# Ledger of designs, part 21: designed miniproteins, single chains

Each design is a single chain, and the fold is of that chain. pLDDT is the mean over its residues in the fold that is shown.

## One batch from the design tools (miniprotein)

Design m708
Fold by ESMFold2-Fast:
Structure m708 (fold): chain A 95 residues (1-95)
Amino acid sequence: MVNKLAEEAIRLLEEAKRAIEQGKLDEAVALLEEAIRKAEEAARLAEEKGDTKKAILLRQAAASAYQARDAAEEGKTDLALELIDKAIELLKEAL
């Protein structure tokens, strides 16, 4: 379950990147919010299983995605893309 949620979060983040590149900022924000929810759910489940290292990586990924959402809402598209890439990298490390 944790890995499936992390994989779903990665997919949503990649979709958010494409939305930003297309100038669809409202769509990107919605995708980022869903990715954050998936990453936080994965972190909670990892913590319940005693996987502390995985939980930390998943929470760091969620935090980066939150910052990306804020950047996208402010129209800081380059910063949003950089923060999405960081979140994807952290999620991949958690797999």
Scores: mean pLDDT 89

Design m709
Fold by ESMFold2-Fast:
Order: C-alpha cells, then structure tokens, then sequence
Structure m709 (fold): chain A 71 residues (1-71)
C-alpha cells in the first residue's frame, strides 16, 4: 500500500514536470511573436493553463506522499 502511494506520487510529479516544460515552450513561442500580440496572448494563456494543470498534479503528488507517510 505505501509503495503504491509513493508510485502514484512519482507519476503525478512526472506529469507535472512534463506540463511545466510544455508551458515554458508556449511562453518561449509567445516571446517570438512580438509582431503578433493577439497570438502571443493565446500562447501565454495556454502556458498559464498548463502551469495550473502542473500545479494540480504536484498537489496530488503531495497528497499521496502524505498518505504514504501515515502508513
């Protein structure tokens, strides 16, 4: 049971890192679009959404670690 919770925490941390990397890619693309502020804003908004998803995965990882700790 404890090992399963740790594994779930690791999987969520991995997903969070993947989403953070994707968000950074979108922010980098937005910086290249100085001449297209509307499209740049779309990429920034997408990056923010991905950061929120990453934060949710990190929060779930934290919860699984706390559950494992009490075992």
Amino acid sequence: KKEELIKKAEEHEKKGRELDQLANDYFSLAEKLKDDPEKAKEYIDKGKELRTQAANHYAKASLYKKEAEKL
Scores: mean pLDDT 85

Design m710
Fold by ESMFold2-Fast:
Structure m710 (fold): chain A 80 residues (1-80)
Amino acid sequence: GKLKELIEKLVEETKEEVKELLEEGKLEEALLVAEIALGMVRIVLGVAKLIGDEELEKFAREKIEELDKLIEEIKELLKK
């Protein structure tokens, strides 16, 4: 539905912003932006569970996994 499209756009825009911040050497700001997006998608997952929207729940879980992977990649860059 429209909410699923909105979350997809949010995650894609977050990935692009993170990419630009990483290119500028702003690693901590990139991490913060990714973590804020993760928090927002987790709220959507909670709402999907409350209303019983299994498709939205599955989609939100997939986007959480993508953001978790991105966050781990940024954290590895911060260690080097």
Scores: mean pLDDT 87

Design m711
Fold by ESMFold2-Fast:
Structure m711 (fold): chain A 77 residues (1-77)
Amino acid sequence: MEEDLELLKKFSEYLASLPEEERQKVMADIEKRRKVTLEELLSLDPQTRKKLAEEYFNYVKEWLQKLEEEIEKLRSG
């Protein structure tokens, strides 16, 4: 649970480093998608919802790690 929060925090920090336009776009897209699926998520079984969330976080985790590796490579190089 804390791991997911830390990943979100790191993602937010990188988003803050990015241009405001890009940051707002990504955030708006995520929020919009979550809002649209809110009704469906509420009707879903808590267990199934957790499973889907875990899969989503796994994807975000890999994406963030890849991004960090790329940034570190550029910084070190």
Scores: mean pLDDT 59

Design m712
Fold by ESMFold2-Fast:
Structure m712 (fold): chain A 60 residues (1-60)
Amino acid sequence: MTDRELFEKAAKEVMEEEGIDDFKIENGKLIVKPGTSPEKIGEFARKVMEKVRELREKEK
């Protein structure tokens, strides 16, 4: 899988696990709902990067 595909998969899994509707993936780009706090964005990004790392490690 490409890095973009891994990111999209990880982001979708995190959104489903947390029940988050403040983010969406469109054309491989993360779209953030207006008014979302920087703290929430940072926490989401952290969880997504952790999931990407897990998926990448399992593929190698």
Scores: mean pLDDT 74

Design m713
Fold by ESMFold2-Fast:
Structure m713 (fold): chain A 63 residues (1-63)
Amino acid sequence: MEKLKEELLKKFYEADKDGDGVLDEEEAKKLGIPDALLSVIDKDKDGKIDLKEFQAFLDLSLG
């Protein structure tokens, strides 16, 4: 992956200490991930960001 994708994915893994592949928006906010990024990733707007949605966002936005 590009360095940019790797850094964003790294932040996800750091926030997802439970390792269930789901990031709570509160956890993401603690790491300084912008609200705009959270809104784009969380399509269902249920306050949770799935790893699958996060990777899809990276693929669509960064290639």
Scores: mean pLDDT 68

Design m714
Fold by ESMFold2-Fast:
Structure m714 (fold): chain A 61 residues (1-61)
Amino acid sequence: MKTIIETVTLPASTPVDEVTQRAIEKAKKKAEELGLKVVDYKVSVIQDEDTTTATAAAKVE
């Protein structure tokens, strides 16, 4: 089983939900471009003073 990992970093003023959705959408688009089906998503979010970073790990078949 393969995993696609995509990361999005945006200013800390960006809502966490928006950053998370962008990371998920980026991973989904990458999977679709490769002709793979996404079976699971795991998302990790790290906030700093200046940035919010979301990492989406999509398990694919």
Scores: mean pLDDT 82

Design m715
Fold by ESMFold2-Fast:
Structure m715 (fold): chain A 76 residues (1-76)
Amino acid sequence: SEKGREAARLAVEGKPQEAVRLGGTGGSIMASAAYALKEGGPLSGLFVARLARDQSKTPAGRAGAEEAERILEEKV
């Protein structure tokens, strides 16, 4: 999605908070965290995932962010 692409760009540019705000919850969180990992490394991806978890209001969004956080913690 357009939001997912822009969120990934913000994350790789060192603006993870803006990436989480734009990307929202659910699948866009996983995409943003994965892109941040690919472009900015595990710490960047982890930061996006953690902010997404804290800001998620839906169970699905929170679960997705928590899974991304778990995976990225193993890579840091």
Scores: mean pLDDT 67

Design m716
Fold by ESMFold2-Fast:
Structure m716 (fold): chain A 84 residues (1-84)
Amino acid sequence: MEATFQEGLEAFERDLEQLRELFASTDDPATLRTLLEGVERGLESLDQLIAALPADSPLLPRALELRRRLEELRREIEEKLASL
């Protein structure tokens, strides 16, 4: 299971980087709403992964930091949409 959790976290990290890149390059409200939906789905999936991790897992701090970064991106997208 450790390899599966690590692969899952690596996939979330890649997805976050791609979402961040697209967010930096767009002012289109429709694209921003699509990004917001992607971040919200990512948070739901990551919360499921975190719930499955043992409390003493070395991956838990990494997963929690990734969740923090996704929440930060969600706030930035919401703020940009509110300013348009």
Scores: mean pLDDT 83

Design m717
Fold by ESMFold2-Fast:
Structure m717 (fold): chain A 103 residues (1-103)
Amino acid sequence: SMAKELEKRRQIIADTNRRMAELSQQEMARIQQMLTQDPAARRRGLRALADDVREQLDKLKRETEERMRKEGLSDDMIESIVSRIDSTAQSRLSQIRRQIEAV
């Protein structure tokens, strides 16, 4: 039914948002740890963080997409949520790149 599909959608969105928040908190903690490091170590740490962020968000995207397909959500709905994860990834990676350039 439509009501069951909307409930499944809400749950997937809530779980995805929670996971994105957890990843953001972990990212912030890693950046804080780098504040006392020399510039070369900080640049290496930020590049490693960028690689980890890309991997973590790619994994979240894949797992979320698979879950939505198993739950029978529409292609349009899947694309909408996937697109949001991609936009978040681009934004975070762009911020890390700017931080690397500022060191």
Scores: mean pLDDT 84

Design m718
Fold by ESMFold2-Fast:
Structure m718 (fold): chain A 90 residues (1-90)
Amino acid sequence: AEAARKAAAAFYYVLELEKRRSSLTPEEQRKLIEEYRKRVANPTDEEVVEGLRAAIELAAKAGDRESLESLAEMAREMGLDDLAEEALRL
């Protein structure tokens, strides 16, 4: 469960960095990456849920059934049954 939470949060941080990349200087990007590296050790429930949801949406868009099944398993391990069922229906 702990590893799954960190993986989901890490994906969320990557997406947030990509949204800001073009508006940040190289030094600001480096500082943001360092902050995200610290935060992945203790992610919030919101960061975990948003990361998992984004990963499910990306896998669905790509038609990657194996990833959807793996993400559903991760969601269920974290008690996020609604997200697990959504992934399996896509």
Scores: mean pLDDT 79

Design m719
Fold by ESMFold2-Fast:
Structure m719 (fold): chain A 95 residues (1-95)
Amino acid sequence: MEEELEKVAREALEEAIKKAKEEGIEITEETRRLMLGLLRKMVDLLLEGKSLEEVEEEAKKILELYRNVFNVEEKDIKVAEEAAKIFLEKAAELL
């Protein structure tokens, strides 16, 4: 399960970044690391036995922290939201 969830997290990150690039949005290495941290937290929560709904709620809290505390630009928040969405859709197929 952990290896499958980690693979899904990598696929979600790559797909979200590819979509952003197609829309003319360039993602910095710092923003990529923030997204990877978000996806890792989502993987860890699922491995701890949290539901997909609980993981979605936690992801929303982390994205609000990115917006309000870390001053991440709204365009980068939207890419992170897309990565989280893709991850949850793919993870639902595994669970």
Scores: mean pLDDT 82

Design m720
Fold by ESMFold2-Fast:
Structure m720 (fold): chain A 91 residues (1-91)
Amino acid sequence: SLKDAEEAVNKAREHWQAGDLDAAAEALEKAIRAMKGSPYIDEKTLELVKKAEEYLEKGRASTGLEQEMHIAEALEFVRKALEILKANDEE
């Protein structure tokens, strides 16, 4: 649901800010799964979700500052996707 996606995005950001990149990655994966299951997903949202998955995978395959930067990019893409999904949920 959108609520589950929003909660997961917020948890991912909190974990990233705390430097817990593993927990941030888990929360991002949960957000991505929730968004893919949304009935409001459109082409633009799907592209953003795919970009988030790409950066999350790069983040998991990297270390140090590179990992932190890739996780931050994944966070930004899921944030953008969530905004569009919330707009699509409106009448």
Scores: mean pLDDT 83

Design m721
Fold by ESMFold2-Fast:
Structure m721 (fold): chain A 92 residues (1-92)
Amino acid sequence: MKVTVELYKDGKLVERIEAEVENIAQAEALMDQAIERARELGAGVLRVTVEAENAETAKAMADAIRARAERLGWRVSQVEFEGNKVTLTLAR
C-alpha cells in the first residue's frame, strides 16, 4: 500500500515523502522518519494519506499511523475518508 506524508511549515508544503509499505511496522518507521524530518524543517503540520487495496485496510493502517503519531506527541486534527484512501491531518 502507498503512504504519502506532506510536511507543512507556516501553511506551505515544504517536503513530500512517498513510500510503499507492506505492514504496520514499516508505516511506523516511516512516521518516525517523517516526524524527525518535520522537527529538522520546523514543520508543524503533517498530512498523511494512506492508499490501500480496500477501505478496511486503509482505515486499519491509518489507525496504526494515528496511534504512532500520538505516542510521538502529534494530535490528529482532521480525518478524511475517500473509498480506499484515508487522509490524516496531524499537528502538535
Scores: mean pLDDT 89

Design m722
Fold by ESMFold2-Fast:
Structure m722 (fold): chain A 70 residues (1-70)
Amino acid sequence: MPIPSEEALEEAAKKLGVSVETVRKIVELFEKGYSLSEIAKELGISESTVSRILSEATYLAYQELAEKLA
């Protein structure tokens, strides 16, 4: 997936009520090939929460990529 900007990570964190550090950690672990269940266990949060954060960060990253390619 495209790497989200710092601004995109901050936007996702603010929208979901989590820290920017949490969003960044989830994206990093997923890029390294960790499953949603493994990330959830590592961070002590639910798999559903990991999925929501990753989906939001991915959506914002693709929007930024689309704008950059236009």
Scores: mean pLDDT 78

Design m723
Fold by ESMFold2-Fast:
Structure m723 (fold): chain A 65 residues (1-65)
Amino acid sequence: SSFTKDQIDYAMKVYNDGVKSGLVDNTVDNLARSLYGSQRIQNGIPMTPDLKPTKEHIELAKKIL
């Protein structure tokens, strides 16, 4: 798979913290963005606020939720 366990765990932590604090809605799109962001960070690539998830990130988010 294109995702490591550490990438998924980090993305889930950020997503869950955001949902609990009311900063983000509990949606597939928001989890997909967190997954994409986590993957970019682990590859040394900075995140941007307008980061658009790919189909692969959306499909993984659907499987997790």
Scores: mean pLDDT 75

Design m724
Fold by ESMFold2-Fast:
Structure m724 (fold): chain A 62 residues (1-62)
Amino acid sequence: STQAQIQALNTQIAAEQRRLDEAMRRLRQATTIDEINRAIGQVLRHMGDIFQLELQRAQLQK
């Protein structure tokens, strides 16, 4: 059902938000340019994943 699909997406979004929080923690601890660049890359990837999941959820609400 649409409601079950939305609930599954909410679970996936929550999991990606936790991964984003971990990436942000790594970014705060980064002390070299290489560490900063890698952490920024991880932050952007998880932000993108969250955005895609939110778009999928929005499509189900049409």
Scores: mean pLDDT 89

Design m725
Fold by ESMFold2-Fast:
Structure m725 (fold): chain A 92 residues (1-92)
Amino acid sequence: SFIDELIERVVEMIEREKDLEKVLEIIDTLDTPVKEELKELVKKLYEGKISKEDLKKFLREALESGKLSLEDLLLLETELGIRQLEEAVEKV
C-alpha cells in the first residue's frame, strides 16, 4: 500500500499545481525512458482529456515494468512538495 499511497500523493500534487510548465520541468529532470509519455499524460490531465485514475494506472504500470523507479516517484513528490511549500511561504 505504500506504493499506492505514494502514487496517490504524486497525482494529487500534480493536480494541485497551477503551473503546468513547472510540473513538466520537474518531470524533465527524471532519468526514465517514459519521461516524454509522462509529460504528455500530465498535459492531457490538465486539458481534461484523461482522468486522475488514468495517470495513476500509468505510474503503477511503469513501476511494475521497471521503466519508472521508486526513486523517480520520490523525486517527483519531493520536488513538487518543495515548489508548493515555496509558493505557500511567498504568500505569507
Scores: mean pLDDT 81

Design m726
Fold by ESMFold2-Fast:
Structure m726 (fold): chain A 78 residues (1-78)
Amino acid sequence: MMEEIEKVVKGHLEQAKKLAEEGKLDEAIEKVEKLIKELDELIEEAKKKGASQEFIDKLEKLKEEAEKLLKEIKEKKK
């Protein structure tokens, strides 16, 4: 389960990076913002269901990576 989530998240981040490299900054931003929102929902659900702290920590790290990418793309748009 976690391995699949990590693969999907990293896949979306890589697609967003490619969009940014192509100059499609608005599409890249939208994609990353959607991913962050989905990760927030997943973290809240995991906490409510009593998931392991290790699982929650991994989701939070993936969210931090997405937020870092979002900031980098937004800086390129300026």
Scores: mean pLDDT 81

Design m727
Fold by ESMFold2-Fast:
Structure m727 (fold): chain A 91 residues (1-91)
Amino acid sequence: MEEVKQRLRELAERHEKLADEFNKQAEDYVKQAEDLISRAEELEKAGGTPEEVEQLRKEARDFIQKANDLVAEANYHRALAETYRELAEKL
């Protein structure tokens, strides 16, 4: 029983750490998207072509999608961590 409880707590900690790591990666992608959006706005103001501006905005959207996928993964791992903690307390 105690060995099972310890293993469940270790699994909870592992999944919490994975959630934190995915959230940090998501934040990095958001920063990259914000940089690309800023570049698109500067290029548009400087008289850049609609095609060049849209390419930067497309790349920004791709990074936002990656960030959203990572947030979903983080939420999944947090839910698992909570489940493992509850199981450890009930055993």
Scores: mean pLDDT 88

Design m728
Fold by ESMFold2-Fast:
Structure m728 (fold): chain A 61 residues (1-61)
Amino acid sequence: MKKLSLEEQLELAKILMERGLQEGIPVEEILKIIKDHFSKIVDEETLKKIVEFAKEYAKSL
């Protein structure tokens, strides 16, 4: 695909979460940034999956 795959989008969300946490940004703020970024690129169902993945990833750190 010429667009990012779902797995590549999840990896980007993971990177954004890691960087945000390193900068001391609260998880809720990082989730807001992720939601805003991906809401312009993916459908609402895919966006929900990305946000949920990022939230679960943050819990593992």
Scores: mean pLDDT 79

Design m729
Fold by ESMFold2-Fast:
Structure m729 (fold): chain A 61 residues (1-61)
Amino acid sequence: SAMDEKIVEAALETFREALAQGLSREQLESYREALIKGLRAEGLPEEYIERFERETRELLE
């Protein structure tokens, strides 16, 4: 849905901002887990959570 897409885009932007701030790999991985937990708590469909997991994993390469 449009709302679910806005939620996942907001989470992705938040993660990109953390990456841009120069947080350590360990801090970024912990933050990624916290954001995934938040998306699940919001009840997002698994397809959006999988998208977030994939895109953030690629950013952490």
Scores: mean pLDDT 86

Design m730
Fold by ESMFold2-Fast:
Structure m730 (fold): chain A 67 residues (1-67)
Amino acid sequence: GAEQQALLAKAQELEEKGKKLIEEGRKLIDEGSAKKDLKTILKGIGLVLRGIGLQFQGDLLRQRALQ
């Protein structure tokens, strides 16, 4: 129904945003590691954790839509 479609659309949005943050975070970790820049590494870790959180939220919405 319309509610399931809305939940799936939101899940997809969160999955996409999460994937983007994880990719950006990994790039920062690699750059910071090469330069021995702890601040850049920590920023990258923060982005990866935020991205994982968004993907987890997306998975929960997807599960609710499939019930």
Scores: mean pLDDT 88

Design m731
Fold by ESMFold2-Fast:
Structure m731 (fold): chain A 82 residues (1-82)
Amino acid sequence: SMMLEEKIEEIEKKLEELERQGVRAYLAGDYATLAEILREIARLLEEKAKLYEEQGKYEVAEKLRQHARRLLALADEFAARA
């Protein structure tokens, strides 16, 4: 579906910007901001996974959810360092 593809592209653009912000936070030693960015990335990966499930791409969706879970664990580690 073109509409699903457009939604995925919008999420990918947001993920790219958040990844740039995350790198800046990491380099600044701002682990509290980095933790928040990682949680937002995880939320968008879960949203992207739901869109891939709507396309019948269940394996891709599960890999995205696994990635989101890993990022949430990493966010908790950085929050503990803040």
Scores: mean pLDDT 90

Design m732
Fold by ESMFold2-Fast:
Structure m732 (fold): chain A 76 residues (1-76)
Amino acid sequence: ELEEKIKEAREKLYSTANELLQVADEAVKKNPEIEKDLEGKGPKTDPEFSKKLNTLIAEIQKQIDEIKRLEEELKA
């Protein structure tokens, strides 16, 4: 049952990671200069894009933490 929860959590992580890549790709297509801004001018990026990016990164971090928690539980 823990194995099933870990598998489900990993599938959710992959889904969120794919959404993150899609959001980043769409932002770059809309404005290619945004890629350069991300390299050194983060505060100047589109606020809506930054919110979506930060939200997805936070979700990924939570999912990674959940997977680690479940893996530690499985080891116990």
Scores: mean pLDDT 71

Design m733
Fold by ESMFold2-Fast:
Structure m733 (fold): chain A 64 residues (1-64)
Amino acid sequence: MTLEEVVDIEVPASASDEEVEEKVEKIARERFPNAEIETEVLSKELVSETTALATVKVTITFEE
């Protein structure tokens, strides 16, 4: 079974897409330790001089 979620996360404005993906993957793995987690940054918007809001697609694949 595969679930796709789109999540918004606050990140430092200086964070790379890879750093954002790693942060989201870590959070998802804490929730679903036995699932395969894939993350993809869809967009990143500045909300302040130091903070960005990243929209990340998370694909969670469960084993039967």
Scores: mean pLDDT 80

Design m734
Fold by ESMFold2-Fast:
Structure m734 (fold): chain A 100 residues (1-100)
Amino acid sequence: SPLLEKLEEIAERLDKLIEDLENGKISAEEAIKELEEVIETLKSILPDASEEEQVVLEYMIELLKEAIRALEAGQRKLALQLIREVRDGVESLIERLKKE
């Protein structure tokens, strides 16, 4: 499934971003750029998703936008919490799609 493949790519990108942020390997500016690219990828799959999947994807996009605002405000711990919530949501959606 193209949707499943894109979600798996997003999960891997978010896992790397979380690790890089936790270990101080990435600046806030670089993390914001990565999050903006993840948001664009999520937006690109919206038209091909079911109505139920679109609601979940739109929620994830809003959480990532909040993570960007947190990073801009220097709130790295809040940003990490929001990014982890999205990663966990992506994982849950992947598991649901694999059962269908």
Scores: mean pLDDT 88

Design m735
Fold by ESMFold2-Fast:
Structure m735 (fold): chain A 96 residues (1-96)
Amino acid sequence: MPLTELGKRVMEAGAAMARAALAAGAPVELAMRLLASGVDAAVAISQGADLDEVLARFLAEAREVAEELRRRGLDEAADAVLEVARRAVAELRALA
């Protein structure tokens, strides 16, 4: 059975962050962390976790990856990840 609409959208957001990071030169390991954060958030939503707590964790992981990208001199990749994350969280809150 498919994920809830919220679960599907947060998983798509994780994938969008990963693609944006890779396009800006991020290493695959950090892109995979962004993809995994979307999957983890979708699973948590499907298990009845509090949406605000799930979205806060999703945004926190995006911020941690962005800080690691900046430490590696990949400021454009960091900015792209944070922009996608902020927009996705706002859209997901509007759907709930």
Scores: mean pLDDT 85

Design m736
Fold by ESMFold2-Fast:
Structure m736 (fold): chain A 58 residues (1-58)
Amino acid sequence: AILVKIGDDYALEGKLDEAEAVYNKAVELGYVTQKEVDERMAVLKSSLATQVGKKAAE
């Protein structure tokens, strides 16, 4: 869904709070589950930490 893509875009820019808010709207509209959002956010945080030279991300 388009909201998930918008959330991904915010997350890639480091706007994790805004990304999570957009993902929560997608959950509310039935496009994804909250668990999927939580897992996606964890992956995006890990990816961003790797790109900025951090070795570990949770």
Scores: mean pLDDT 71

Design m737
Fold by ESMFold2-Fast:
Structure m737 (fold): chain A 90 residues (1-90)
Amino acid sequence: MSLAEIAALVRRLEEGDESVREELRRALEERIEELREEAEESSERFKEEILKKIEEAERALKEERYREAYRYLLEAEILLGLDRIEEAVS
């Protein structure tokens, strides 16, 4: 599931649609694992920051703070994108 699809589920849950809670939780767990694997391939410069965002996302998810979990995952993806751009320029 894409982050855009996850964002839609977060919005639906915030609007009171409890039916999406389990799907959202599973989607966030899956995306955390995907980003963790991608972080292993990142440069030393960004790896620590990316992993910290992933850890914050996992903590937020365990506390059922789904918007915060989504936000941390979005931030991790942005950092991965910046790492890839810097690698291409170097």
Scores: mean pLDDT 81

Design m738
Fold by ESMFold2-Fast:
Structure m738 (fold): chain A 108 residues (1-108)
Amino acid sequence: MKEIKATGEGEISPNVKGKVLKGEVLADGTIRVTLELESKDGNKEDIEKAAERIREALQKAGVAGASFVKYYEDGKGLIGIFAPESQLDKLIEALKEVLPGLKFEVKE
């Protein structure tokens, strides 16, 4: 089982900042990445559009088994992304497309 550290912060869209809160490997080998999305104007629609961009990037990279859990609280959204360990490289590729400052450290 691999250990991952995921960090990064940046602009996902013109009005939305993304920040990696956590990256982890679950006991079954599933990769989980949690991102916080914050609208500069507290606009839920901006957060929804940013989440859609993340979803499109995952689909374009061919990340299968990914799922989203969305929470909206005071102009913030929390996005949980799940992917099989076998697709870690595709997951990193997709997330770097929407958050170029993303850093992943993987240890065996």
Scores: mean pLDDT 75

Design m739
Fold by ESMFold2-Fast:
Structure m739 (fold): chain A 89 residues (1-89)
Amino acid sequence: MSIEELEQLLTEALRAKDFERAVKVLNQLIDSLDSVQQIVSTLMAVVGSLDIPGIWKKLRPLLVELNRTTDLEQIRALGNEIIRTVIEL
């Protein structure tokens, strides 16, 4: 599955408010990408495509922390918090 296909699946899961599916697709994206910068960029692109007012203000601290970590488990934890934040809006 391509990165573009995973981005589409993540966007669809977030629009459907399907937390379990969104987390599963996020983990596949994280496992498919080789850098934190690519993971952050991909998440920003997906969240931006949702066009949710105020989301960037709420996500900014999580995105800053995500960009500062090199620990894959911390990346997964922060990604899960981003998904939860998006779905709860």
Scores: mean pLDDT 80

Design m740
Fold by ESMFold2-Fast:
Structure m740 (fold): chain A 98 residues (1-98)
Amino acid sequence: SLLEKANQYFAEGAKLYGAGKYEEAAKKLEEALELLKEANASDIELGIVEISLGLAYYNAGKLEKAAEAFKRAIEYFKKANSSLVKAAEALLKKIEAE
């Protein structure tokens, strides 16, 4: 049920993000991330949630937290040998250029 609860919180976070409720979205995504870590979710899954969290922080004006989330996503995607590393690096560069 940890994975089911994590997926529910991720879906709720995505809905809040789509509604422009970025701080509430970030809280749900933080809860999803903690449950995924407890469930020993894959590096790719953790990286995807970190990207979503970083985007929520960015749109909430939390630039430092957004950068940290994207850095963690990059590390997860590197461990997973995923092509998503480049997308995560592009998001980080965009924040660092502001």
Scores: mean pLDDT 89

Design m741
Fold by ESMFold2-Fast:
Structure m741 (fold): chain A 95 residues (1-95)
Amino acid sequence: SMRKEKLAKRLVELENELRARLAAENVAPEEQAQLRSVLGLLIREVLENFELPVEEVEATLDRILAQVLPQLSPRVQALVREFVERALEIYRELS
C-alpha cells in the first residue's frame, strides 16, 4: 500500500528527529538505546495495525506504554509520549 509506505517513511522521519534531539542533550548511550528500542517497537505496532481504526491503534499503543514507560528515564518517557501523539496524528491523516 502506498499509504502504508508513506506512513512508514513519516514514522521513521519522526524517530530520527526525536533521536537527534535526545543525542543533542549528551545523554548516556543506554538512554539512546532505550529510545531506539521503544520507538522501533511502536513503529512496528503502528504499521502492523495500519488497516485498523485509529482508536484500536491508540489502545494498543497505550497498553505498550503502560508496560515500557516505568522502565525509562523521564526525558526518554517524554520523547516516547511525544512520538505516540505525533504518530497517531500522522496515522489519522493517512488511514
Scores: mean pLDDT 89

Design m742
Fold by ESMFold2-Fast:
Structure m742 (fold): chain A 71 residues (1-71)
Amino acid sequence: HMKKLVYTIHGELKIIKRVKTQEEFDKLKELIKKGPVTAASYEDELENRKNRSIALLEIDGKMVVVETQEY
């Protein structure tokens, strides 16, 4: 069982929403690993015990914070 979270930011870091659609998250996850042309940047988690990746992307004129975790 994989757990994935996607946060959408509208002008300000106020809205946090979990994406239930595997297809949508799959696309965002691909952008993070590949380093998309439209993306701003991404950063690793401070903790080494967790396989997490956090990226800040710009999609549809929105700032999206994507957090991916793998076992």
Scores: mean pLDDT 43

Design m743
Fold by ESMFold2-Fast:
Structure m743 (fold): chain A 70 residues (1-70)
Amino acid sequence: MSEEELRKALENAKKAIEHAEKNRDLTVAKVVLHELQELLKEAEKLGNEELIKEARRLIERAQSVIEKLE
């Protein structure tokens, strides 16, 4: 995965988390959390600290949304 593809994927994941929170969609929140965990692995392989931080922030947000909906 390229850095540009990873940035786009993280932006899409952020929007998906916002959608899941607004619509109380636990299934979407769990799917996005799984995708973000894979994106974090890709960011770590690239060694890009900004993308690693962004992926971690979005994982924490997705986990928070899941906790709130359960």
Scores: mean pLDDT 85

